# Designed miniproteins, single chains, continued (2), part 60

Each design is a single chain, and the fold is of that chain. pLDDT is the mean over its residues in the fold that is shown.

## One batch from the design tools (miniprotein)

Design m6063
Fold by ESMFold2-Fast:
Structure m6063 (fold): chain A 114 residues (1-114)
Amino acid sequence: DLRERILELLEEAIELAKKYGDEVLRLVEEVKRLVEENIDKLTEDAQKLVLHGLETVIEIMKTTNDVELVKEAVELLKRMVEVLAKDPNDKKNILEAIGLLLRLIGLLEDARLE
């Protein structure tokens, strides 16, 4: 179940965020709220994009101690969820979300080089 897996990863992200300080924790809590409010409106493809973005952010948080890099990653994930929540069937919004996911993957590569 994609919904269950996304919610489990959001709880993991909150626990990991605690080591990066209150600002990062608040950003992850805000992402959790946005996902919980909108997940039932998301198409399966949109849910898969959110899942992949969330997995990438968690991997970044496990890889680096750079607070600013983690903050940028969570902000990109938040933007992805906001775009998909507006209209998950709009091809333009799907392409924008894919672009944000590619930027997240780039940040993970940056984290691995530190």
Scores: mean pLDDT 87

Design m6064
Fold by ESMFold2-Fast:
Structure m6064 (fold): chain A 113 residues (1-113)
Amino acid sequence: MEVKVLELKSFKDVPKIEAEVRASDTPVILVVDNDLLRYVSPDFKPEHVLVVVYKENIDTMLLDLWYLRELKEAGVKVVVVSREPIPAFEKYADRVEVGDLDEIVERLKEELK
């Protein structure tokens, strides 16, 4: 079965991306920068994966952790990708990955097949 990879690059794309995720009959990997995390709906099915690319921003870190907590409590499968390990994310994410985004997404695609 084919795995869809979708990227949320702008808040203007949120309605289109959310509609595609909700209507998908195949597993979806949704890639989101942390700056757009607030626009992600907790209405994800267990077969879908949210990949949050974390760029270190101290001013938003507490708010990002709050959104991650709400998504996790709603049952959303969350993978956080960062350049450095951030222990706080391990509490609110299913998986924390340090490394190249493209390689991590490729591995997730194979796991969801």
Scores: mean pLDDT 75

Design m6065
Fold by ESMFold2-Fast:
Structure m6065 (fold): chain A 80 residues (1-80)
Amino acid sequence: SVEESIKILEEAGDLKTAEFGRFAVELHKELGEDTPENRARFKEELTKKIEELGVPYLVDGELQGPEELIELSREIAEKV
C-alpha cells in the first residue's frame, strides 16, 4: 500500500521522500473527488512540495528524482 511504502522509506531514513509521500496522500484525501481540476491541483501542489524540499525532481511534468520517489508517485496515481 502507499502507506506501507511511506513507512518503509521513513524506517530506511529517507525522511524527505517519506514527507513527500505523506503530503501527497493527505492532499489526495483533501481534494476528494477525482476531477480534472483536482488532478491539475494535485500536480501543481506536488511540484511546489518538491521545490520546498530543495530538490527539483519535476521537469516538464515528468519525475526526474530517485527511483523510490518515482515509484511512490506512480503507486499514488494508480490508487486514484
Scores: mean pLDDT 65

Design m6066
Fold by ESMFold2-Fast:
Structure m6066 (fold): chain A 72 residues (1-72)
Amino acid sequence: MKEREELLRKAAELYRIAQLTGDTEMQKEADRAIKLVEEGKVDEAKEIIDRLQPRYEQARKKVEELVKKNKE
């Protein structure tokens, strides 16, 4: 249960960050990972999420910097 919830949260976060940064390719892959988690294909979803981690971290840092500027 917790593993599925964690993967779903991670995939949803990937999708959100991809939308905010305009990364259509990462958005499509994140959407696929969400569907795989919903279908119970947890291992396949994890492979996609792990593969996207470097790209996600780069995009996340960019979004965090933009958010911090707006809270000054």
Scores: mean pLDDT 78

Design m6067
Fold by ESMFold2-Fast:
Structure m6067 (fold): chain A 65 residues (1-65)
Amino acid sequence: MIIDENARRGATLLRTIISGEEKAKKIVLKITHENLEDGKKFAETLKKQFEKAGIEAETEVTQLK
C-alpha cells in the first residue's frame, strides 16, 4: 500500500527539517510504527527526501507493541 502522503506529513510532524545546507552531512532517524513493514516504507521515503536535499540519512525502524 502506498503511504506517500502520510510519509510527507510525518516528516514534518517529527520536527525533522530537511535543511541539508552543508551543515548536516549525515543524520540518523529512529522511527516507531505499529506495522514494521509500513514503518520501513515510511523510513525509505524519508531517506530519499534527505538524499534529494544532499543529506545522507540512516533510518532505524522499531515496531510498537
Scores: mean pLDDT 61

Design m6068
Fold by ESMFold2-Fast:
Structure m6068 (fold): chain A 103 residues (1-103)
Amino acid sequence: MKPIPGGAGLGAAGAARTGPPVDYSTEEGLRKFVEGAGEAVRRLAAAGIDLTPEQVAKAILNAFKEHGVEIDPEAVLEFARAALEGDEEKMREAIDKIVKSGV
């Protein structure tokens, strides 16, 4: 993985400051995290930042690994692709797969 300035892959220092940690063992916690990631990706794309589905998926997988959660990488990659394309139906399908594999 290419090193990111500031240490941890998905900005663990920022996550530590943003409030209570998300409960990654629950369906609600997993949904909130991936929905938030999708909105962040769309915002970055709207700002003219080109992201690949692989970069988005890697960031999401790294966040889950930091919390000891093992998620299906294929489902995360499918979510990343749908988020970049703005396909809300495909994003929901991918979120359902992620949630079911992560709980």
Scores: mean pLDDT 68

Design m6069
Fold by ESMFold2-Fast:
Structure m6069 (fold): chain A 75 residues (1-75)
Amino acid sequence: SPGREAAILLAEGLIAYLEGDEETARRLFAQAHAFGEAGEALTEELFRRVLPHLLAGDREGARAALREFIAELRA
């Protein structure tokens, strides 16, 4: 599914960004953007799961939530 692939790329890009790999993050975000609106609903779900961790400054919790989201989409 294009929406699923876009959401996975966005989540992997956010993990790379949180790990300090800005080049990988930019590449993955560009790939996700190429899918357009295909991932919109899954992107909203991603933000609902990850945003509370990011707002709390919990980078490890954010990465864990992102990895769990990717695993669920790949199942």
Scores: mean pLDDT 82

Design m6070
Fold by ESMFold2-Fast:
Structure m6070 (fold): chain A 72 residues (1-72)
Amino acid sequence: SLDDLLSQLDIDKLKTLSAEEIAEYLRIPGVGREERIKIAEDILKNVRSGKELLSIPGVTIDDVKRLLKKLK
């Protein structure tokens, strides 16, 4: 389920990536690279779970799936 995928995302591992690396996995339509980096910086500072990651405007389930694959 979606909840199972979100619970598998290891936020501590995610925080080992740079904001620029995280931004490469965010495919937010209409948002430029600089804005994706700002979103990635907010992710690194504020999120504690995959569910909180999806609460960020513009972050999609597909973005979470790409990050999860990167961290495995």
Scores: mean pLDDT 79

Design m6071
Fold by ESMFold2-Fast:
Structure m6071 (fold): chain A 81 residues (1-81)
Amino acid sequence: SREQEMYQYLVKLIEIDEQAQKTGDWSGALDQLRQLYQEAEARLGKAAADRIAHEYVILKQLKEENPELFKENYEGYKEKA
């Protein structure tokens, strides 16, 4: 479904961020994030791509402030993807 595809993009954005934190490859991560946003915009439209990007930013903030709640939400998103 369209909603499932949106969750798949959100999970991929989080995975890119997680790998960058583990490897230190922030330049490669930034390129991957830009490419993924463009792909989501092309497939789902700008409104959906912007919503995915917004949710990603909220999740990154949540990870810093409450890592346990972040883990719970992330597992939920992976299940919906």
Scores: mean pLDDT 82

Design m6072
Fold by ESMFold2-Fast:
Structure m6072 (fold): chain A 55 residues (1-55)
Amino acid sequence: MKKEVGELLKEGADWAVINEDKEMMKKLEERKEELLASSPEEAAAMIEAIKREAS
């Protein structure tokens, strides 16, 4: 399913909240501007990398 960057960012944030991953939340917030400026493909890859690094 094709998703816009804002939707991908929201899903990443929701996942971090559900898993109580404060580090992932912080990294998503720090990179929010970069994520919103990226293509959906780039944003998805960055969110996936943040998720892996935080866990």
Scores: mean pLDDT 73

Design m6073
Fold by ESMFold2-Fast:
Structure m6073 (fold): chain A 67 residues (1-67)
Amino acid sequence: MIEREITVSMGIMATSIGARYGDAKYARDMAIKIYERTGLPEVGRAAAEILREYGFEEEAKEVEEFI
């Protein structure tokens, strides 16, 4: 599904960019938004892993608990 694939890619990139620039709350909100938009738990988990990679452990846990 083209729309879903584009949404997933853009959302994951937005989460990664937010985390890279140190905006943990923005990155966490983008991760939750992409999960809500797609309904795919694996997408939410992938976004949480990005947060964890950048040291935002609590925000990553919040995303995982939301799934």
Scores: mean pLDDT 76

Design m6074
Fold by ESMFold2-Fast:
Structure m6074 (fold): chain A 77 residues (1-77)
Amino acid sequence: MDRILEDAAREVVAVSLTLDDQSAQELVRAAARALKKTRGPEAAIRFLERVAELAREAGLEATAKQAEKEREKLLEE
């Protein structure tokens, strides 16, 4: 995995630990949109896969589910 995408995924999960579920879900949506626009859909998909994995390990179910939902939307395109 690209180290920048790994570092971004870890940062999103770390910030999500300080947020409520709705705010964490919005953070994931915003990050996915920004990465799709700047680095393309394949980079956004890899980022979201890693966010979902790390969020599950941290017990952040809302963050993990939102990352999977955003990934699914990108795969349908």
Scores: mean pLDDT 85

Design m6075
Fold by ESMFold2-Fast:
Structure m6075 (fold): chain A 71 residues (1-71)
Amino acid sequence: MEEEIEKLVEKAADEVLKRLQERGISADPDEIRKRLLEKAREYIEKYGLTPEQAVAIAAEDVEGELIREAR
C-alpha cells in the first residue's frame, strides 16, 4: 500500500509541477510531494477512497493551493 501510494504521488507531483511551471509558478518538488502524500492519506482515512482517487483529488487541491500562494 505505501509503495503504491508513493509511486502515484511521484507521478502526480511531476504533473502538478509541470502545470505550475507552464503557468510561470516556481514550486519546490519536495513540497508538492509532501503535501500530496499528506492529503492523499487523509482522504483515504476519512472517506475510504482508493489510492488512485485520493491522489487525483489531492493533486487538484495542492495545485490550487500553490497557485494561490504564488501571488
Scores: mean pLDDT 81

Design m6076
Fold by ESMFold2-Fast:
Structure m6076 (fold): chain A 59 residues (1-59)
Amino acid sequence: MTKFEKFIIKESKEFCKDYKNLKNPKAKEVNLKYFSDFYSNLTGESVVRIKKIIKEHCE
């Protein structure tokens, strides 16, 4: 596991709690997009990579 993956996992802790409690698939997609876009802009890493880490960790 890379230092970046550990960072995203740590930052996503509260997000994952909220994400797991969302019942509406559209709300899940919107929230995942906002989180991934935010950290992509902050870190310079790709949205695709961040989404993959979140899905592997939260799902």
Scores: mean pLDDT 80

Design m6077
Fold by ESMFold2-Fast:
Order: C-alpha cells, then structure tokens, then sequence
Structure m6077 (fold): chain A 62 residues (1-62)
C-alpha cells in the first residue's frame, strides 16, 4: 500500500501526503460522500479516471 501510494503520487503530481489523505477519506466514506471526494479530486486535483479508480482500489484494500 505504501509503495502504491508513492507511485500514484508520482503519476498524478500530488504529494504523498495528499494521496494518503484521499485514500483514508475514501476508506471511511460511502455513497454520496465518497462521490463528492472523487469529484473534487477530478475537478480540483486534476486526476484522471484511471487515477480515481486506483484511489478507490487502494481505499478498498485498507
């Protein structure tokens, strides 16, 4: 998980801390609240659909 968080940070241009915070938020949130976090990461963070899918996968594995 740590290596995957670092790889996603490198690929997305976000900091390791920002990616970790997003993964932790998504692991704790469900439904609409999780979707808001993903929408904000897409709009404000500039994450691709592939990067958003990887965030979801990492959160599910926590």
Amino acid sequence: SDAEIRELARRSGLSVEAVRSLVEALARLTGRDAQVVLDNARRDGGLSEEELAELRRLAAEM
Scores: mean pLDDT 80

Design m6078
Fold by ESMFold2-Fast:
Structure m6078 (fold): chain A 75 residues (1-75)
Amino acid sequence: MKITINDDIEITEKQARVAKSLAESLVKLAEKTDNPKIKEAGEEARRALQAYEAGDLKKFYKETVNALRKLLELF
C-alpha cells in the first residue's frame, strides 16, 4: 500500500514502519542522554508516535522529518 503525504510524496507501508522504528529509537535515546538537542529531537519523535497512534499519517511524517532534522543538526 502507498501512503500519499503531499502531492509529491508517496511512502509504502514498509517505509512507514521504518520511520516508526526510527522515531521509537530516538525517543529511547533521548531518555538516556543529557544532551538538550537530542532531548528536543526525542520530543519531536514522541509527537510523531502520538500522531501515528491517532491515525494522522501526514502529521506523523512531518514530525518524524522534524525529529531527524533536529538530530542531523548535531552533525
Scores: mean pLDDT 72

Design m6079
Fold by ESMFold2-Fast:
Structure m6079 (fold): chain A 109 residues (1-109)
Amino acid sequence: MDEIIALLREAIALLRAARGMVTNPQVLALIDDAIAILEDMLKIAENPKPTLETLLTLIGHILRLIGIEFDFELLTKEVDLPEEAVELIRKGLRLGIEAALQLMDYITS
């Protein structure tokens, strides 16, 4: 569990750092949406309930994070962004998805 919480906190920190480097409102909206999802998953990780409702919530969060990753990759073709911000966003989203999958495994064990 501590490892999952650490991954979620790292993902949030990377996205917050990227947010400070970006001015494009569409990219900022995707970052803010991703942070909100990760903060909700962090709350679940701090008090995990092994219920179908929790599992469905985590599946929904994973799908939304994948959607954000897809939308972000499309925006990188249209918008000029700092390379460092792109790297931070990609890493943050991937760590967030990894943490969500590990959290799902933990609550189903």
Scores: mean pLDDT 88

Design m6080
Fold by ESMFold2-Fast:
Structure m6080 (fold): chain A 119 residues (1-119)
Amino acid sequence: EKVKEEIDKLMDETIKQIEAAKSVEELRRVVVRGAIKLTYLLSKLSDEEAIEYTEKWARRVVETILKHPLVSEEEARQIVEDAGLAILITGLLLNLPDSRIQKILEALQREYEKALAEA
């Protein structure tokens, strides 16, 4: 319960900080930091819940990145790749099972592909 509320707050904070970013580099740092914090919170959830909340976070964050006037499509792709790398490294540091990390990364990739198709 509390962990899910913390993820919802993290999503809202990440979205606001993306919208307030004055450069692509600021936006990248916000997204990467959000991905690290998300992965830590996901470590406290079941596999099914971790996938669900990754999809929810990724959908909102990726849509916000793609709508940002300072971000090109190529820069958006690079930022999502950086978020994926942050998830991978953080998951490994937290000793999450490889299968869980893979499912989280696949969820991020699916939401990114959906957002691109709807753009």
Scores: mean pLDDT 88

Design m6081
Fold by ESMFold2-Fast:
Parts: structure tokens; C-alpha cells; sequence
Structure m6081 (fold): chain A 89 residues (1-89)
């Protein structure tokens, strides 16, 4: 299931959509999110009941450099929703 989860997230539309939503929801740069996703620097888990992938990653705050944890859902259609963006404690 991790392979299928990454296959869904690695689609160009999914990467761009998630990068846009994450940069709008958290003080992280679009290009930093996109690069992390393209480089596979995230965790992904497929959720069959939602037909979606739970995606998690940590990136530095663009202003402070403190780690920010981001948790999002990516649908099989490439839609993305950020559920949480918080300091990585």
C-alpha cells in the first residue's frame, strides 16, 4: 500500500496541488514543499475507506527555520486538503 500511496502523491497534479495548499496553510515555501514531495521526503499511507492518501512531512518555517509538521490528505483525483500544520515538537 505504501507503493500505491506514493504513486498517487507522485503525480504532477497532486504534487502541485499539495504544495499550493501547504504553502497557503503554513509558513512554508511552495518550492520547498514541491521539492520535498518530488524527492520523496514524506510519509504516505493509503486510506481505502476515503480513497485518499494521508501524507506527512516536516519542513523549516520560511521565517524562523523551526520545523513545521504538515499532515494532509490527497485524493486519487489529485485534490489535496491540509488537516494540520503545527510546530514539530
Amino acid sequence: MEERAREIVNRPEAIEGLAQKASEAAPVKFEDVRRALEEGRYRARYLPSLDAVAVSFTLPDAETGEPIFVHALVGEDGSAVVLLAAPDT
Scores: mean pLDDT 79

Design m6082
Fold by ESMFold2-Fast:
Structure m6082 (fold): chain A 77 residues (1-77)
Amino acid sequence: SMEEVRRQILALFRQAEEKLAAKDYMGASELLTEALRLGRQAGPELEEFARLLVKAVQHKIRGDEKKAEEWRQKALG
């Protein structure tokens, strides 16, 4: 179901945040790539959801905590 795929994308994003906290940037990137793949297969709404979460993580990797939180809120809020 779409709700189940959305939960899977969110779970992968949370795992990616844990990898970033551990400074495992490659591990985070792999999890986000899988989240985006699931979103693309599920349709445009879930692809957009995954894309927003990927943007949040990209800003966090660049050290832009404010933009990271803004994109995270756009996805989750």
Scores: mean pLDDT 86

Design m6083
Fold by ESMFold2-Fast:
Structure m6083 (fold): chain A 63 residues (1-63)
Amino acid sequence: SMEEYIDKLVDETIEKMKTLSPEEAKKLFAQTALKLYILAVENGLDPVAVLNRAGERLYEFLK
């Protein structure tokens, strides 16, 4: 599903962020967030809901 694809993309982005400096990690996540926004709009999903879900996944990872 599209939701599974988004979750996988977010998880892969978080894993890559672990290998980067804090500055590069923030830039990568910002770029991914923009990509998710566009993907959500193009697929008829609520972009705010998609970004909130991505943020929740990142927050769980940071615990």
Scores: mean pLDDT 83

Design m6084
Fold by ESMFold2-Fast:
Structure m6084 (fold): chain A 74 residues (1-74)
Amino acid sequence: SLEELKAEILEVLNEIFELIKKLKDGAARGAFLTEVSELNARFQEAYRNKDEEAMKEVLEELKKLKEEVAKLAE
């Protein structure tokens, strides 16, 4: 459902922000914050339009971004 997708997206966003806080490299942190901001904007647009397919695409990209940040967050 739309609400279940919203909840999962918000959970992944929170996890990404916590991982970004652990990064010591300011350049990497800035780059990831930019990517998260762009994905969050796409999520907000999809949610406003009740576009479940677009929300699923954003969720997939957020999960991939989380994996990238996690590799650098030690």
Scores: mean pLDDT 87

Design m6085
Fold by ESMFold2-Fast:
Structure m6085 (fold): chain A 103 residues (1-103)
Amino acid sequence: SIKEKIKEILEELKKNPASEPWLERPDYEKNPKWKKIETPVSLEIIERGVEEGLIKSLEEFYNSVKQMIDNVLALNAPDSPEAARARELEALFNKLYEKYLNE
């Protein structure tokens, strides 16, 4: 099922160290710059959205992960370690997403 494919991608993302900054919702008191983000996303928020039926398709899932990556790239310098990790996670996600689209 679509839900099973999404859950498999999420588990593979969570296993990669590049995903560590996105596992949980940002702590706004520790990172006040995140208050400037209109749509905060983390892997935890995405996983809950899938379980609650708010994310019902691979496309909606793709858009949620992309928003998570775009948030980090918007808040951090292009040459920062945070931006580098975001691009690593994006590359892994695109590889996994393409694999599951073809299965």
Scores: mean pLDDT 75

Design m6086
Fold by ESMFold2-Fast:
Structure m6086 (fold): chain A 56 residues (1-56)
Amino acid sequence: GPDAERARRIAEGAEAAARALGGHPAAVKSWQGAKEGADRGDAEAAARGVEEGGGP
């Protein structure tokens, strides 16, 4: 559904940021949190994962 699609986009953005930063620990943590939200189809949880990791 729309939330699952949005969560996936958030996780994809976080993954791209982690790669661009050479696997910086904070960026990797943001990506892992976003991915957990995306696995649940929860856009809010994905966004929270990015914030907790210290994302953009």
Scores: mean pLDDT 78

Design m6087
Fold by ESMFold2-Fast:
Structure m6087 (fold): chain A 68 residues (1-68)
Amino acid sequence: MMSLAEKLFESFKKLVEQLSQSHSPELVAELGRALMRLEVEKLREDGVPESEIEEFERRVEEYIAELR
């Protein structure tokens, strides 16, 4: 079954795919990292387990690395 991190990552991917239709890969990567940092801070303040936050962050970084 999909974890919370996987579900959050799927939503993040859809947003990044929409951004990629109108922006350069470099700008999409910058925006993606900014959005990831905002979500990570929010998840920590909401008391989400660190393991879920770390998994989400890893998936996002791996995905963004493909955009470079």
Scores: mean pLDDT 80

Design m6088
Fold by ESMFold2-Fast:
Order: sequence, then structure tokens, then C-alpha cells
Structure m6088 (fold): chain A 87 residues (1-87)
Amino acid sequence: SFVDEVKERLDAVKDAPVDEFIATIKEIIQEAHQRNLPKDEIEEIKKYINDVVDERIARSTDPEEQERLREAKKIFDEAFDKIIEAS
């Protein structure tokens, strides 16, 4: 499924440079929006992305990276909520 493909893509970039990690998540959100995905699948992707972002924040030793990821997470959540509301 597309959800499984998203999980594989996120696992592949979980240790990538922060800019690549954030860019990959933005691409996934854009693809999720462009696809006619069921609401439950969009919510599953949102939850998985939040978990992966939270894990990266927790293991990061760089306060600047942690701040960037927290801000990015807020933007990602707002984007998903708009997609879910429109569905």
C-alpha cells in the first residue's frame, strides 16, 4: 500500500541530514494530498510521521536541530489537519 511505501521511505531517511529528512516529509505530505487516499490512511501517515519526528528530536544532540524539527512538526500537523478536514 502507499502507507507501507511511506513508512519505508521514512525509515530510509530517519538518519539523513535534517534538511533531507524535512524535505522528504514535505514530499510525502504533498503526495498524500494529491492522492485520493482514505481519511484513515492519511491519519495513519500523520501518526507515523509524528512518531518518527519525535524519535529524532529525542535522540538529537543539537538544540538547533531539535527546534527546527519541532517547528517543522507543527507545520506538518497543520498540513495534515487541512487535508483531513477537506476529505
Scores: mean pLDDT 83

Design m6089
Fold by ESMFold2-Fast:
Structure m6089 (fold): chain A 67 residues (1-67)
Amino acid sequence: MPTLRITVTRLGADGRPVSTVTRVVPLSEAEDVLREILSSLPAGTYRVTVTNDEGHVGESVLTKPPS
């Protein structure tokens, strides 16, 4: 069953890593798990890295606004 490794890293004001959460999930659940992780985290800037079992890597930086 294909899986993805999802790593969500919180970035400080200086752009350096502050904390990291890693999950290995089925490909079919990856979007739901990422949304769950991001919804549970405080406002801030995050680097999201997604790696598949073939070694392909996707990376993005996003900002979660304060409510």
Scores: mean pLDDT 79

Design m6090
Fold by ESMFold2-Fast:
Structure m6090 (fold): chain A 83 residues (1-83)
Amino acid sequence: ADELAREAERLAREGARLFAEGRALIATAQTKDELLKGIGTVLRGLGLAWEAYLKMKEAEKLGADPELIARTRELLREAGLKV
């Protein structure tokens, strides 16, 4: 349970990082290629966040530490998920 919750936290943190990076790239893009790179980075971050969400829900069901679940949920919100 807790190992799955820690994996979810790791993926959520990485997803949030990529989401923020991609949004910054989009905001500062001066060319179409830079914009597309930023969009790709956002999509990758969202994909990791979605994987983290599924693992978090399974960990919660298995009785993982509520504090780990709460931290993961907050990171998922930073990654652009409405959870």
Scores: mean pLDDT 84

Design m6091
Fold by ESMFold2-Fast:
Structure m6091 (fold): chain A 58 residues (1-58)
Amino acid sequence: GEEELKKIYEEALRLAEQLPDRVISLVAKKEIEEAYKEKDLEGLERALAGLKALLAQS
């Protein structure tokens, strides 16, 4: 529901803020905000998965 969308949106934004490249971070945040505005759950889940993969490169 709406709560699940908001939860994924907030988590994705938090991860995007952790990206070391400021330009990539800004692009990711814009795409996340657009997906949330359109209520695109699949888009938000894909963004979250991609951000987790990028940040898990240790």
Scores: mean pLDDT 81

Design m6092
Fold by ESMFold2-Fast:
Structure m6092 (fold): chain A 68 residues (1-68)
Amino acid sequence: SMEAERLLEQAKEAIKAGNGKEAVSILDQMEKEGLMTKMIAEELAGVGLRYGNKDAFEKALELLMEKL
């Protein structure tokens, strides 16, 4: 969906910028709105790991584990 794509892009930008709290807030919003999928959580965990954003990585991994 367009909304999921928009929030995913915003989350990636926050992760790359080192804004862990903002990234976690966006991930929580996506989960609350039913937009978080296994594939999106996996992608965000990978981006968090790649950019060294611990808060985003741990939150995305938590959400990914719930989808397994």
Scores: mean pLDDT 87

Design m6093
Fold by ESMFold2-Fast:
Structure m6093 (fold): chain A 66 residues (1-66)
Amino acid sequence: SSDEEALARAEERGQENARLVAEAKKELLETDEEFRKLLNDPSMDNNAKVSQMIAEKVRRLREAEE
């Protein structure tokens, strides 16, 4: 059924996104001094910046996997 296909596709996308988020965090921790500084000073603004940096890195990792 189309619902089962949609669910399987959503689960695959969820797993891929989780993998990319984990890889993005790992690479940012290893290569980005600003990311490390933001993680050591937790504030609402810094949390937003950390989330944006992870999202941008995930986007770039997806583009690289094309």
Scores: mean pLDDT 76

Design m6094
Fold by ESMFold2-Fast:
Structure m6094 (fold): chain A 87 residues (1-87)
Amino acid sequence: GEKLAEELASLRLPDGTFPVQKAAEIISKYLGVPLIEAGSILASLDKDGDGTISAEELAEAVRELALKAGVSREEAEKLAELILSRA
């Protein structure tokens, strides 16, 4: 989980947002979820369609995708907290 949180933090834009496509690729790589599934969930959080999401939306997407990947609720919550603490 630590390496996933670090690589996602490295994507942070100057305005504090995260690029949807690159975040989906990193999440897919580390959680083993299909890229299309990761991209679909992240895109659903990008309500203004600018291709970026907030740190809080990113953490929630990772939590949901980790649960779908078979990660326990406790571990998914810890992963979301790591992302928020490093974003």
Scores: mean pLDDT 80

Design m6095
Fold by ESMFold2-Fast:
Structure m6095 (fold): chain A 107 residues (1-107)
Amino acid sequence: SIRELARETARLLEEYAKKLKEQGAPDEDVQDIEDLARRFGAVESEEDLRKVLKEAYERYKPRLTAGPTPSPVLGLVVQAYKAMEEKGISPEEALRALVDALRAMLE
């Protein structure tokens, strides 16, 4: 299930990156989402998922606190990690919530 959810997350992130590119978003914002898609697409285990979420949290949390307009997708990934670590939700539940949020953003 984690592998299937991670591949679905990667697919949704790729779709979101394409939408951002079509809307003329900055190259850096598109590349951040494309990099996340590749990382989620490589997840094979719960430990891989924890690593991807932790690395995203460490990379993007400073931008969300210092930047004038945080990316909605980067904010969702950061919140998924916080929910897993601070609220004790399972990695699968955190990833399912992320998938649901990404689907809502693409509608």
Scores: mean pLDDT 80

Design m6096
Fold by ESMFold2-Fast:
Structure m6096 (fold): chain A 51 residues (1-51)
Amino acid sequence: MSVEEAQRAIADAAAAGRRWLQLRQAGAPEEEIKAAWDEAQRAGDRVMALP
C-alpha cells in the first residue's frame, strides 16, 4: 500500500485507541469503554486489511 494510505489508516487507529485509553483512564462506565474498544478494533482491522 502507499505511504499515504498507511498513514491515514494508522492515524484513524491511533485516534480510536486514544479515545479508548482516555475513557479507561477517566473511569468511564464499562459499556462506554467497551464501545471505544470495539471502535479501536474496527480501525485496527481496517489497517490489517489494507494491502
Scores: mean pLDDT 78

Design m6097
Fold by ESMFold2-Fast:
Structure m6097 (fold): chain A 58 residues (1-58)
Amino acid sequence: SMLEEKIKKTLEQSKGKSTMERHDVLSQMVRELRAEGVPVDEIRRIALEAFKKIEEQE
């Protein structure tokens, strides 16, 4: 869950930021996780869950 917490926390911290800033933070995180060998399906699942929540709150 530390990976999930890191992703969600970063997304939540960036909720009030511009789209560009959030894109940069998310892209950097995904790149780091992929470099560490984290499964792409796990990254996508966590990102989709957090993204869905943000979009619905929009």
Scores: mean pLDDT 69

Design m6098
Fold by ESMFold2-Fast:
Structure m6098 (fold): chain A 68 residues (1-68)
Amino acid sequence: SSAVEAVKKALEELNIPKEVQEKVIKYVEEGLKNNNLEEGVYKAVKLVMKYQLEKGKGANTNDASLED
C-alpha cells in the first residue's frame, strides 16, 4: 500500500536499519488492517524513538530493546 511505502521511504532517509523498518511497517500495517491506526502508529513511533535515542547514546540497537 502507498502508506506503507511512504513510511518505508521516510525510514530509509533517516538511515533506520532494515530490521527496524520492517517492525515499524508491521505495526502500521496491523493498525490499518484492524482499523486501529492510532495503536499501530503509537507502536511504530515508540520503536523509532527508541532506536533514535539508543543510537544517540552510542548504544547498539541490537540489544533486543527494539521489541515492542
Scores: mean pLDDT 72

